# Designs tried in a protein design run: designed miniproteins, single chains, continued (5). Part 105

Each design is a single chain, and the fold is of that chain. pLDDT is the mean over its residues in the fold that is shown.

## One batch from the design tools (miniprotein)

Design m19657
Fold by ESMFold2-Fast:
Structure m19657 (fold): chain A 73 residues (1-73)
Amino acid sequence: MEELIKSAEEKRKEGIARLKKEMTDEQRKELSQQAADDALYAGTADKEEAEQLKQKIYDFLTNDENVGLRVER
């Protein structure tokens, strides 16, 4: 039942969008910093990579448009 899963995902996406819109700049910075710290602690990112991750999350939380934000591996 992909339709049911899609509806749940759309509601979650709307919830996230509303949270992003209602978040204060301080909360966005805190959440971004937490994610960066977690990556550093887990050893999955170095200091520079963690700073890039922090910026990516902050940009994601501050606007709906991340033009040019592309990840390749």
Scores: mean pLDDT 66

Design m19658
Fold by ESMFold2-Fast:
Structure m19658 (fold): chain A 79 residues (1-79)
Amino acid sequence: MDKLKQEAEEAAREGLEAARKKGDKEAEKNVRIAYEQVMRAYEALEAAKDGSREALAAAFDAFLAATQQLSNAKREAEA
């Protein structure tokens, strides 16, 4: 869990730095929105930790989808 959160935090930091160096306000906004979605999905995943297998699986899939969106936002900021 901690490693996944840490990887998301690093991706957001790198994406924000890239966007700011370029002066790309839209890329900066997109990275911030994607990171916020990852954090919300992570909170949902932690809440589902002691729940049903189905709830945990759904929360994990949502978290993976959110991290992929952050990865895409970071890539666009670095382009």
Scores: mean pLDDT 82

Design m19659
Fold by ESMFold2-Fast:
Structure m19659 (fold): chain A 76 residues (1-76)
Amino acid sequence: MGKQAVISAPAYAGKDVTVVVTLPDGTKGSFTRTLDANGNLSITLTGAPDGTTLTVYDKETGEELASNVPLQPGPG
């Protein structure tokens, strides 16, 4: 089953962001994504355990755009 999160940062539309994935045990991983023209980003992570959270930073400035966003169960 996939887990999903939606991030919205309209002031940062079209900007590259660093997404930090934090697992319940404190393990972290990161990847880069680009916000759409409206500043939205939809993320689906397959196999992420319950309690996984996302934190999103502007790649250029390091400004935190969203913090500790919990992943929700996706359809299926």
Scores: mean pLDDT 79

Design m19660
Fold by ESMFold2-Fast:
Structure m19660 (fold): chain A 96 residues (1-96)
Amino acid sequence: SFQKELDADAAPVYETAKKLGYEEAVKLFEEARKVGPGEGLLLYARAVATAVLEKVEREKEKYGLTDEQLAEIRAQVAAQLEEVEALVEAAKEAAE
């Protein structure tokens, strides 16, 4: 199934988020598997984005990241999510 494929593709990020205690990302991964393929893909994308942001915020001092660099990372993540949202909507309209 498409959900099983999404789960397999996201599994490394999900396991990392779970191991490191990224609770918000873990919740999004778990919600994604409860919904249909189009909605699931968007939730998986949001879960991955959330895990990345939680990682950089927790480890910002270790990486020597400035507030400006964090803002740039957040902007890039937001832009990627917007592209995924557009792709999901286009796929839903094409399938309906």
Scores: mean pLDDT 70

Design m19661
Fold by ESMFold2-Fast:
Structure m19661 (fold): chain A 84 residues (1-84)
Amino acid sequence: SEWAAYMAEKEPELAELLAKAEAGDKEAEKKLEEKAKEIAYFLGKYLASVLSEEELEELRRRTLEAAKEGLITEEQAEAFLRGL
């Protein structure tokens, strides 16, 4: 995916950790949970680089709604919005 390529370029250590967790490494999975805010922040940074101002405003609104509905944590939403 384009996001996976972005992460591999900007945060190769996190990309490696994601690959290990997908392969069933439980320690990698735990480290990813600890890094969830950082991952959310970099996803926001990536989307800010590819989306228009109008699309970013819509995404901010949807992110706040997702946090309010409990689909993501407040901390993850805040980190994502800071990246955006």
Scores: mean pLDDT 76

Design m19662
Fold by ESMFold2-Fast:
Structure m19662 (fold): chain A 81 residues (1-81)
Amino acid sequence: MLKELARKMLEAAENLEDPTEVIEEMRKLLKEDPSLEELARNITGAAQYVAGEKLGVLDLLDEETLKELRESLEKVKKLLE
């Protein structure tokens, strides 16, 4: 389930679509299993990086934030393999 939500979140970010429904599904899963919080944060960070790249706004972020978002994207890519 969380792997499918990660895929949907990244697809929404890539297409600049409204991720509200996917975010709500993730929020429900986190209420049922709080241990998924770290992975949910990585999925959100990965989506922010992808959307930011499409919007051309990554250069507005500081280096530390960019590094965190890139690390989140790498973790999510490994999850989706």
Scores: mean pLDDT 79

Design m19663
Fold by ESMFold2-Fast:
Parts: sequence; C-alpha cells; structure tokens
Structure m19663 (fold): chain A 103 residues (1-103)
Amino acid sequence: SSLPKLSDRSTFKEIRGVIKSVLERNQVPTSLAPDLVFALLEGKPASIVAVFKDHQISPSTAAKVLADLIDVFNIPADPAVISELVKKKNVEALARLLTTGSL
C-alpha cells in the first residue's frame, strides 16, 4: 500500500493532533502547534524554518521534531538520510522533505 504524504493530508484536526504529540515528546512548547500546522499546510519549507526561529527553538531540537514528523506522517524517506540531516542540523532540508517528499 502507498504511504501517505503531507500533500495527501485532508484534515487540520489530524495534523494538529500529530504535531502536538511530537512537540510534547521533544519537550517543545505546544504553543508552536498552530504556527507549525499553518506552515505545513502552506507546504513551504521556509515557513516551517521561520516558525522554529521565531520561537527560538535550537536547530538541533527543530531537526529532531521534523525527523519525528517525517516518521509519524509516514513520509517515504531513507532513515540513513534522515539521520545525517539531523546530525548536520539541516532544518531546511528536513522541512523540504516533510513538505514535498523529496530533497
């Protein structure tokens, strides 16, 4: 069966619940959830990066949150590639992968 991509999402409610859960497990304030949901629905990597910067979230933490969102949304990505992007704190590439399914 095909794995769902972010472009295939249909409901704000489902996205919001997933984002809140991921933020909580990474010890990030859930007050980011509305801004992050909006940025994800826009599908623009730069908007996602801006949310983390505006809320003063470190690149290391932002990368972990984005990697967890890629996993929870079942984005088809090589785990080795995700691991390297997290290690390099490449928030922009992780945001691009999360929104487009590609780098």
Scores: mean pLDDT 80

Design m19664
Fold by ESMFold2-Fast:
Structure m19664 (fold): chain A 79 residues (1-79)
Amino acid sequence: DLIEALEKLKEGVLKMVEEGKLEAAKLALRFQFQELKRRYPEYAELLDETEERVLEAIEKKDAEAVKKSLDELIRKVEE
């Protein structure tokens, strides 16, 4: 389920960012989003836009921006 996968991804990435593991967070995000785009090609554009935004937030160590971007993605997928 895409929503379940995104919730799990959000939890993992936020934990890595909070722990200062920024490179691990970026790698995990890129890998997981690549797999999601492969499984759910209908969401590929939305996933690409969100990936870029979340990567920028991770670079800035802005956990709140990471959470907000992923929460918005989940909300849009639920629509």
Scores: mean pLDDT 86

Design m19665
Fold by ESMFold2-Fast:
Structure m19665 (fold): chain A 83 residues (1-83)
Amino acid sequence: EVEKEYEELRKKYEEIFGSGGLAGIVADLAAIDELIKRHPEYKEWFEKEKEKLVEQFKAEMDRILDRAFERSPLVAALAEALA
């Protein structure tokens, strides 16, 4: 039941935020956050899965920044100004 609920929430948030890359990870994170609210008894387990998604988000963000630095001096300059 919980797995089916996760799939339904993930699809919903994927439609809102998009699929693939950072958008896909954000959709997964939003689905997990909603599952924590609906099933607080499993909060510790969901938080551990959320930690894995956060690490994936950081890795994907690093990939995007590396590509932006190579392809667009303006985007690279903006990213550095925010860091």
Scores: mean pLDDT 74

Design m19666
Fold by ESMFold2-Fast:
Structure m19666 (fold): chain A 89 residues (1-89)
Amino acid sequence: SSAAAFYQKLAEAYENGEAVSTSGSSSQGLSVELSLSADRKFTHLKVTAEVNGEKITLGEAENLETDEAIEAFVEEGKKKAEELLKKLE
C-alpha cells in the first residue's frame, strides 16, 4: 500500500531528521508534489503542493506527538491534493 510505505518513510525520516516527499501528475501536465518535512524536536509537519510551478501550502501543524494525529494530518493533505487535481483538469 502506498499509504503504508509513506508512513514507514515518515517514521524513518522523523528518527533521522529527514524530509519525505511523494509526487503525482495529471494528464494535463500538472504536477502535484506532496512534501512532508519533519522536525524531530517539535514534530513540525508541512504539506505543500506544486501546481504549474507555483507552490501552495495545503496544511501546517506542529507538536503532532501521536501516530493517529500524524495519520489524520497526512490524510487531510492527500484529500486536499486530490480535490485540487480534479478542479485543475
Scores: mean pLDDT 57

Design m19667
Fold by ESMFold2-Fast:
Structure m19667 (fold): chain A 109 residues (1-109)
Amino acid sequence: SKEVNLLLITMQLLMIGAETQMRLLVARGDDEGARQAALDFLQETLEILERLREHLKDNPEAVKILDEMIAKIKAAAARFQSMSAAERVAAFEELNKWLVEKLKELEKT
């Protein structure tokens, strides 16, 4: 649907923007700002994924993928709280890579 496409585009833009913001904050020595930016990204991504799950509730394959993504984001939010700046950057890059692959799987449903 049009609404699903807009949510997917919004998530992709969020992923690009958050990575850039976090890298710029780390480069400026603002570790606390980088931590908060990462947590804000995870919260906004969770809200988009929950909205996508509601729109796609009648598609069991899509729901399965979205539930995996939601669980991964919740786990990341818990871990990011206790990480160093370098660990958060590396973990964020790995999370974004994984999310890109899951979005491709979701688009095939």
Scores: mean pLDDT 86

Design m19668
Fold by ESMFold2-Fast:
Structure m19668 (fold): chain A 55 residues (1-55)
Amino acid sequence: ASYDEVIAQILALAEGASVESVEQLRDSLLSTIKDEEFRAKFEEAFDKYIAELKA
């Protein structure tokens, strides 16, 4: 699967979670991602999602 598809699946699992829970999930997953490109895309997607939750 593409990085975008994997990220979308993870974000779907986080739907309905608090901002704090999403931020914790982001930090935990970033620490385990070895691929630099995937990590960058993941961080960007999560930061965008967190910003939308705060709006």
Scores: mean pLDDT 78

Design m19669
Fold by ESMFold2-Fast:
Structure m19669 (fold): chain A 94 residues (1-94)
Amino acid sequence: MLTKKDEEDINESLATMMLTVSLSEDELKKPEVQELLRRVGRGDEEARKELAKLVDKRTAEQIKKDGLTAEQIANLPALSPAYKEKLIKLLESS
């Protein structure tokens, strides 16, 4: 069961948006990605967390490739504060 929060709803919408931007067609064709998408469609909280982690990882890789810094990520208007913090943490731990 998912806790209904505005921040979580925004992060879910952002994750869906990022899926079309950060995940390649090859990633979307992977059986594990297809299974995660089906499970998310059924309301599986664990699957949504796994999908969010995958999207976050690909987004962090793309941001690194584009040469964006943690400071620049903090200044992106399209991202929630919680998601910015999460991306910065992923960049620092990578």
Scores: mean pLDDT 63

Design m19670
Fold by ESMFold2-Fast:
Structure m19670 (fold): chain A 74 residues (1-74)
Amino acid sequence: MKEKLIKEGDKLEEKGKEAEKAGDFLTALEYYEKASELYKQAGDTKKAKKLEKRADELGEAHVEEIIEQLRRES
């Protein structure tokens, strides 16, 4: 069960990296958050924390674009 959650998290992390490479920073953050939640459910707090740090760094670097997208969704 938990191993399956880690595999799903790995897939979402990869999708997040693809979105980040494409400049779709909000989508990248959404994938990273979903992957982090799966890692937490699996008990892999180290992978979850690493991905949360990546998301924080991405958010800080692209805050203007992300704020505008979030404002529309609020």
Scores: mean pLDDT 80

Design m19671
Fold by ESMFold2-Fast:
Structure m19671 (fold): chain A 81 residues (1-81)
Amino acid sequence: MSEEEIRKAKGEAYNKLTPEQKAKLDRLEREAVRAYLEGKKDEFIKKLNEMYDLLIESTDDPEIQKALRERKERTIAKLKA
């Protein structure tokens, strides 16, 4: 359970996305990075939620959906603290 394992899982999920879903994810990622750099924490959190929701909706594996939800909740909790 490392950053490398998470990166690999994201890569596999990304490769299974449609071109339209990939474009949406890439846009949300750019918007999230911009919000982070501008110190807009609420906007950054909102974009992170949208990115995770897109990934969760794009998979039919309940274990992957559960892992993504738990990661989303932990990441957002740390940002709100």
Scores: mean pLDDT 75

Design m19672
Fold by ESMFold2-Fast:
Structure m19672 (fold): chain A 70 residues (1-70)
Amino acid sequence: MMSDEELLKNFLERADQVIEESKGQSREEQLKAIRRFATELQEELDEQKNPNKDAILDEVLRYIGRRLAE
């Protein structure tokens, strides 16, 4: 199993990809892509029964929020 540090790094890299791939789209479409990604992330963490899932999700969502505000 990946460590929580490795999972977080993987999720942040995937978040960067989703943001970059959606940059050419409308803001509404970008937010829809981000919501799909957040759902996929939650499902992966739930399947793994990760005890730190809420902390990991919070960190990823805060990162996305910071990038979207810039």
Scores: mean pLDDT 80

Design m19673
Fold by ESMFold2-Fast:
Structure m19673 (fold): chain A 58 residues (1-58)
Amino acid sequence: VPRPSGESLANAVVKAAKDAGLKEVKLTFPEGSLTDEEIEIIKQKAEEAGIKVTIERV
């Protein structure tokens, strides 16, 4: 089964935030679960949708 792309994850986050009426979202991921490229895609898609995203690695 193919791993979900960063774009698919970004779209899911944006949709969930809009459905919940959130303008700012903080996402926490285990270190190594996302690549830097996937993080950039998430930030770009959220910014395009007018949602502020903060991503932390733990």
Scores: mean pLDDT 74

Design m19674
Fold by ESMFold2-Fast:
Structure m19674 (fold): chain A 74 residues (1-74)
Amino acid sequence: MPSVESLEQTLRIALALARQEAATLSPEAAAKVDALMAETERRLREAIAAGDAEGFLRILEEFGKRVREIVAED
């Protein structure tokens, strides 16, 4: 089972990578990534608070897929 510290570090890394990706996109695509990051951070923190490691990983996987879709549309 991942520790709370491990999950929080994973969240921090994922958001940092998404911000770096957004910096290379059009303003429209960057705004979509920013909105998705805000929603995803909220959901990930809720999963950590609930002790839901499976939900946390599912949310991260969905987030990565959605970021890739936004990048592909830019």
Scores: mean pLDDT 82

Design m19675
Fold by ESMFold2-Fast:
Structure m19675 (fold): chain A 89 residues (1-89)
Amino acid sequence: KVTPLSNYLSEKFGLSKTLVKNVLTGKTSEQVIGDELIDKGVPPILVPKYLSVLQAARDAIQGKIKSPEELQKYSGVNKELAEKIMSLL
């Protein structure tokens, strides 16, 4: 479910709900997301990790990912986060 997952990721990473929702629905490019993360005050060293987590969530919403173990292959996704993402699909 896009809305519960968007709300969770927004709260966990301090991102706007609109930004996260647009990422999960494929309405924005990785470059635009990266620029918005920097503008929001995310340190440049953490931007690749945040992009990887958002990409993992998008791929899960699109049905490309079937298990928490597959999500853990994405940078920045630990077991707890992977299980939480899958529970909110």
Scores: mean pLDDT 78

Design m19676
Fold by ESMFold2-Fast:
Structure m19676 (fold): chain A 112 residues (1-112)
Amino acid sequence: MEVLDKAIELAKKVYYYAGVKKDAKKALEYLDELEKLVPEILKIAEELYRRSLSWPVPVYVAAALHYMVIKRLPERLKELRELIEKGEFEKAGFLAKDIANDLEGLKLLVEE
């Protein structure tokens, strides 16, 4: 799914520029682009969760857990922005990488 691929790419760029390069300006530019994709990401997660209600228990539980994590994406991106603005690059990098991993998990569930 193109929007999830773009979101994963942007989250990895935020990790790279905040966590590795310690470039707040570039990290915030990529974070702004990622924030624009949030409504579409939440819609994808909600649709996946709705479909998962008829799935076998192991797959249903995975989809439900991903939905609960992804629905907090707006709050997590706000925290990420605050960490970058405060120069807490190690914490910002960790959170950005965690968000990228969660988005990759969502993509795997959507494509199966």
Scores: mean pLDDT 82

Design m19677
Fold by ESMFold2-Fast:
Structure m19677 (fold): chain A 86 residues (1-86)
Amino acid sequence: RRTAIAHRVLSELFGVPAEEFVRDDDTVDTAAMIRALMEHQGMSEEEARYLVAMADHDRSGVITLDDLLSNPGFAALIAAAEAAAA
């Protein structure tokens, strides 16, 4: 299922478990995502915030898993992961 693949791709792209910042309702906890990037990847707060801002493509004020899937970079990585799983 694309949602499971998306979680895997997000974990690989950010280098942190997607489960730490993606909630059960498929909304993204942006503060948790920023913290996870800083703690697990040693990113600066500015770098982490930049990546999170890129994920809020539609500027809805709430980042959903679908917002991440709509990002061209994530879409390309998810497509590659789907191809690898086949």
Scores: mean pLDDT 66

Design m19678
Fold by ESMFold2-Fast:
Structure m19678 (fold): chain A 71 residues (1-71)
Amino acid sequence: SDGLIEAGRKLGKLLKEKGTDEISVEEAVKIARESGAEKLAKRIEELAKEKGTDELSGDELDRLIVEELTR
């Protein structure tokens, strides 16, 4: 979906700008929702809860985006 692709683009840009491979769950969820990717936002929250973490790597975010695109 349009929102999912835009969310991926914004998340990738933010990771590059911060010079890090990780982003806070709160910030990732905010970007996903602002982009209209509500399903991605929920999956980010679910994965963070399952892992007991407040940060996700760019690789983990990319995997979630690919999963939603292929569903």
Scores: mean pLDDT 81

Design m19679
Fold by ESMFold2-Fast:
Structure m19679 (fold): chain A 69 residues (1-69)
Amino acid sequence: AAAVIGGPTDEASKRMAEAAQKAPGAGNVLGYGGPWGGAVVETDSLESARKAAEAGAKQPGATSYFAAE
């Protein structure tokens, strides 16, 4: 599963990735920033993905979030 957070590029996306990665069950950061912005963090379960996505979305600049299987 993965946490997906939409938002701006670079520094704000990095903060979203770091916040999501601190959530229980969060693993590797799969990517952040680039031309599309946001962050994607791997998780061990869909429940962990929801918690990680919510944690990332609390960072300033986040526009959307969801959990992906």
Scores: mean pLDDT 77

Design m19680
Fold by ESMFold2-Fast:
Structure m19680 (fold): chain A 96 residues (1-96)
Amino acid sequence: SNWKKIEENVEKLAELYTKILEAVGADPSGVEAQKEKLLAKIKEAIEAGEISEQEAADKLEKIVKEVEEEIEKNMEKMLEYAKEEMEKGIIELTPL
């Protein structure tokens, strides 16, 4: 079912958004309301004939993949930065 695929991908986006909010110390309590609003907007667009269920499902799947790839790239960059700062801190805190 294309609608089930839409629901599953919106849930994945909500989970990714929650993880980012938690990682930066922000409140994730609004995410559920945003998820429901997104689902309602997608349903309205499909009922209005602006987008098909298949097109909506495919676009959401692509967005989820792009968000996952961007998070992975940024996590790797943050890990590298933290590692370099730790190594620098050890050097600066150790008396020569």
Scores: mean pLDDT 80

Design m19681
Fold by ESMFold2-Fast:
Structure m19681 (fold): chain A 87 residues (1-87)
Amino acid sequence: SIEEEKEAIRREAMERARAEGLPAEVLTYVGVLLGEMANAKSIEELEEAYANGKAYLLAHADAATAARALEILDEAVERLKKVLEES
């Protein structure tokens, strides 16, 4: 199902974030953001959630940590967009 595919993308992205050794507060926020992105019902909602999350990470994390988190999130966004386009 679409729900199972979105949950798999969220889970895989979260596992990668944990493996990258992101700071606990950043990892917690990435988890929240991945949940919001996976719950998006349209590409517009997904892009809005990600834009807000990206702004938060750039404001609250150091540049290197933000860059690592955003690489993971960018991959998750592209995978979630494909799921939504095929729906």
Scores: mean pLDDT 86

Design m19682
Fold by ESMFold2-Fast:
Structure m19682 (fold): chain A 106 residues (1-106)
Amino acid sequence: KEELEKAIKLLEEAIDHTRQAIKDAVAGNAEQAIKHAERALKFAEESLKVAPKEAQPYVQKAIDSLKKGLEALKAGDYETAIKYFQEAGRNLDKALEIAKKALEKA
């Protein structure tokens, strides 16, 4: 139960920072978008350590998408970065749904 609660908190932090990265990238604020995306990546990587096994593939997909989004953003490709951050957000949302359902069943 404690690991599931920790996973949920870390996934919620990753989602919040991913959303901020999208908002900042849309506004053309590359420096802020990078900071939020890097924080989202750190929270996602920490969540992978405590996430239920069923959620882990979605967290991994989100990590991969966040890394690609960061590469695109650093290259000045804001449109590609936003698409990858949106993909990361969808995978994090799915991981969070799985973790919350696991907590309800525990």
Scores: mean pLDDT 90

Design m19683
Fold by ESMFold2-Fast:
Structure m19683 (fold): chain A 57 residues (1-57)
Amino acid sequence: SIGEKVREAIDINRDGKITDEEIERFAKSFGFSPEKDIDTVIKTAERLWGVSAEDLL
């Protein structure tokens, strides 16, 4: 699914765990300031690909 691909893209180390740092790095790839709001990254992914927060966390 698209959610699985998004999760895999965030998990750069491919260790099966997603950290706040990896989410921030993913946000930065879309031009967001990682220091502002991780929730905004999740909401943007939901809006663009129709994935749920559960697919990212």
Scores: mean pLDDT 58

Design m19684
Fold by ESMFold2-Fast:
Structure m19684 (fold): chain A 85 residues (1-85)
Amino acid sequence: SKEDIEKLVEELESKLRELAKHMTPEQREAIEQIVRALKLGVERAKDFDTVIKVAEDLQLAAENLGLDEVAELIRSFIEKLKKLK
Protein backbone atom coordinates (compact mmCIF):
# COMPACT_ATOMS: atom_id res chain seq x y z
CA SER A 1 0.00 0.00 0.00
CA LYS A 2 1.00 3.68 -0.29
CA GLU A 3 1.20 3.84 3.53
CA ASP A 4 3.66 0.90 3.62
CA ILE A 5 5.83 2.59 0.94
CA GLU A 6 5.86 5.87 2.92
CA LYS A 7 6.90 3.97 6.09
CA LEU A 8 9.81 2.30 4.24
CA VAL A 9 10.89 5.70 2.83
CA GLU A 10 10.89 7.19 6.36
CA GLU A 11 12.96 4.23 7.67
CA LEU A 12 15.50 4.63 4.84
CA GLU A 13 15.71 8.42 5.36
CA SER A 14 16.38 7.90 9.10
CA LYS A 15 19.15 5.36 8.38
CA LEU A 16 20.74 7.61 5.73
CA ARG A 17 20.70 10.63 8.09
CA GLU A 18 22.34 8.55 10.86
CA LEU A 19 25.03 7.36 8.42
CA ALA A 20 25.60 10.96 7.21
CA LYS A 21 26.57 12.05 10.78
CA HIS A 22 29.75 9.93 10.45
CA MET A 23 30.75 11.11 6.94
CA THR A 24 32.62 14.06 5.38
CA PRO A 25 30.77 17.32 4.52
CA GLU A 26 30.93 16.42 0.79
CA GLN A 27 29.48 12.95 1.44
CA ARG A 28 26.73 14.44 3.67
CA GLU A 29 25.76 16.82 0.84
CA ALA A 30 25.59 13.86 -1.58
CA ILE A 31 23.39 11.91 0.90
CA GLU A 32 21.05 14.93 1.34
CA GLN A 33 20.74 15.13 -2.47
CA ILE A 34 19.93 11.38 -2.62
CA VAL A 35 17.28 11.73 0.14
CA ARG A 36 15.71 14.70 -1.68
CA ALA A 37 15.70 12.82 -5.02
CA LEU A 38 14.14 9.73 -3.36
CA LYS A 39 11.33 11.73 -1.72
CA LEU A 40 10.61 13.67 -4.92
CA GLY A 41 10.71 10.51 -7.06
CA VAL A 42 8.33 8.63 -4.73
CA GLU A 43 5.94 11.64 -4.56
CA ARG A 44 5.86 11.88 -8.38
CA ALA A 45 5.63 8.12 -9.04
CA LYS A 46 2.28 7.01 -10.52
CA ASP A 47 2.95 3.29 -9.99
CA PHE A 48 5.00 0.86 -7.88
CA ASP A 49 7.42 -0.01 -10.72
CA THR A 50 8.40 3.67 -11.01
CA VAL A 51 9.22 3.78 -7.25
CA ILE A 52 11.53 0.74 -7.70
CA LYS A 53 13.16 2.33 -10.78
CA VAL A 54 13.85 5.60 -8.86
CA ALA A 55 15.42 3.63 -5.99
CA GLU A 56 17.54 1.52 -8.40
CA ASP A 57 18.82 4.68 -10.14
CA LEU A 58 19.77 6.18 -6.74
CA GLN A 59 21.52 2.93 -5.69
CA LEU A 60 23.65 3.17 -8.87
CA ALA A 61 24.36 6.88 -8.22
CA ALA A 62 25.53 6.05 -4.65
CA GLU A 63 27.79 3.25 -5.98
CA ASN A 64 29.30 5.62 -8.59
CA LEU A 65 30.06 8.13 -5.79
CA GLY A 66 31.81 5.42 -3.72
CA LEU A 67 29.07 5.58 -1.04
CA ASP A 68 28.93 1.79 -0.65
CA GLU A 69 27.07 1.82 2.71
CA VAL A 70 24.45 4.20 1.23
CA ALA A 71 24.05 1.90 -1.80
CA GLU A 72 23.60 -1.12 0.53
CA LEU A 73 20.85 0.68 2.52
CA ILE A 74 19.05 1.55 -0.75
CA ARG A 75 19.44 -2.07 -1.97
CA SER A 76 17.81 -3.31 1.29
CA PHE A 77 15.00 -0.75 0.79
CA ILE A 78 14.39 -2.08 -2.76
CA GLU A 79 14.19 -5.68 -1.45
CA LYS A 80 11.60 -4.60 1.15
CA LEU A 81 9.62 -2.73 -1.55
CA LYS A 82 9.54 -5.86 -3.76
CA LYS A 83 7.88 -7.78 -0.88
CA LEU A 84 4.97 -5.28 -0.89
CA LYS A 85 2.55 -6.80 -3.41
Scores: mean pLDDT 85

Design m19685
Fold by ESMFold2-Fast:
Structure m19685 (fold): chain A 90 residues (1-90)
Amino acid sequence: SSAAAAKAARQAQQQEIAQRIGLALRALGIVLDAILKHKDTDPAKYEQLLELQREVNERILALIRQGASVAEFQAFLDEVEARVAAIDAE
């Protein structure tokens, strides 16, 4: 029935939204973990990570508003992981 198809489509959309939010929260979690690791040990890395956290928050909101795909959120997570690794390697 058309009603059952509509319900299934809504559930799929809600699951996809949850996946996108989950990826965004993982990206934020990686930055927060790095901040905590460097907070008392490396002031320069700590300041860079606080700026990255600000940028990550702004980009998450932009991606949500634009209705970005799961693939775009995954690419964003991959970018955040690479940027944190680069700061950590300094």
Scores: mean pLDDT 86

Design m19686
Fold by ESMFold2-Fast:
Structure m19686 (fold): chain A 78 residues (1-78)
Amino acid sequence: SSEELAKKLGLSKEQVLELEVLDAFITMIDAIEKKIQERLAKRPELTPEEVAQYQADIDRLNEIKKRLEEEKKKLLAS
């Protein structure tokens, strides 16, 4: 439970809930990236412009994920 995890990690219940939310968003981003990679695997069906747009989307998602991981580190350092 969130309360047991809070006690184990030395965090507040609220901080553990924030950590769980951040982890859920990171997991969702990973799932979205996987779907984009599956589309990129169908290269014969995609134009070079569409491939470039999907790659830009992956790069943007990786930037967002990096920021979420930085927020997790800040939370754990509290």
Scores: mean pLDDT 80

Design m19687
Fold by ESMFold2-Fast:
Structure m19687 (fold): chain A 88 residues (1-88)
Amino acid sequence: GNMERAERIIEEMQRILRELEALVAQNPDNKELQKLLLEAEILLGMSLIILAVAKVAGQELSDKQMAILEEYLRRAREILAKAKELVA
């Protein structure tokens, strides 16, 4: 269902965030990488709020909520790709 899909999206975003954290740790003075990490952290935070609200409501996530989570995941992937290019 949508709940299992949302959990998979959040797990993938958490993997992206771990990769970004590693890149920032390897490049501690790179302000653009720090900004990209912050942007990814905000996307994960918003995704976790959407999941938490659905769980409290005791309902499956709506298709609108799933579209938002999929958009946040796409943006997180773009952030990681840009971060990797900055350190290449």
Scores: mean pLDDT 90

Design m19688
Fold by ESMFold2-Fast:
Structure m19688 (fold): chain A 110 residues (1-110)
Amino acid sequence: DVRAEVERLAARAVALLRELGMDEAADALAADPLDPARLRRAVELFTEHLLKRTTSEEDKETLENTLAQYLEALDRIEERGDLRDAANFLAALVTMLEGLLRGEKIKQEK
């Protein structure tokens, strides 16, 4: 059931966003994980939070390029309304958020 997969991945993404201190993005996604507008709002809030913490121009460019790819994927989800595209997007988002948590933990310990 693709809908159950979307709901499960969204719940995991919400938990990861809260762990990263991105409560506004987590709240946007938690409101309706099947609504492409809520996915877009969560990504916009996530982008804003990360850009505020990014001091390097090189890191900023990398972040902007990565998030532009997510916004392009969201445009496709909005055009098609396909739950499989939404599930794939959320799986990629979860992977990225897990990577950020690992990176922050390493920086705090080193």
Scores: mean pLDDT 74

Design m19689
Fold by ESMFold2-Fast:
Structure m19689 (fold): chain A 95 residues (1-95)
Amino acid sequence: SSRGAETRARLRKILDDTVPTVTALLKQGNAALDRIQAGQDVAGAQATVDAVLAQLQALADQGYPIAALAYGVLKTVYLRVTKDYESLLELANRG
């Protein structure tokens, strides 16, 4: 349908405009997660992940589905990485 073609054109433009921004944010988030895993500047790395998540949430609230998906994935990984790091600290404190 004509409406379908217009919707696809708008979605393509949104992806072309937003995918580079979302990709850059995910790279920043992943680099910060790597720092948490390595135990390097964990507080600064957590602040970076939180800032990336806030930017992805703002894009999702503006109606960009790719940002909502990226937020969900990054948040899930962040929670796991933080839990694993806390578990390692507990083990180190026992030994």
Scores: mean pLDDT 79

Design m19690
Fold by ESMFold2-Fast:
Structure m19690 (fold): chain A 134 residues (1-134)
Amino acid sequence: TKKLLNEFSQIFALKPDSRKAFIELQNKLAKKQLSKDEFVEEFVKLILTILKTDGKEVAASLIEDLGFLLIGKGGTVAEKEALKKLAEQLAKIKDSDIDSAETNNILREAAEILYDAYTRLNVNSLDQLLLLAK
């Protein structure tokens, strides 16, 4: 957890509230395998925290980089391009629209793509996904 947190700090320079939300998701993943619905809810909560704390550019970069990391370990070009497109849409959201249905739909779609990829690749945590990129 500390090693992964340091790697995320180097890549995304996350503020304390966003780091706490990330650790909370990692702890939930470490305790049990989440259902698709549970993972989607927790991932949306994490990225909304990053959007409000670190801004939309940091949140968008994180989603795009997760798609890039999937390619290194058997993720598809279609999954990477879908996550990149969602990241581009998120980066264009107005600050007044952060709590909108549009933002929520973008984050849910990204979470579903990641969950389906994690399940197919036998990845059960964000920690494992980052380790796969090495």
Scores: mean pLDDT 72

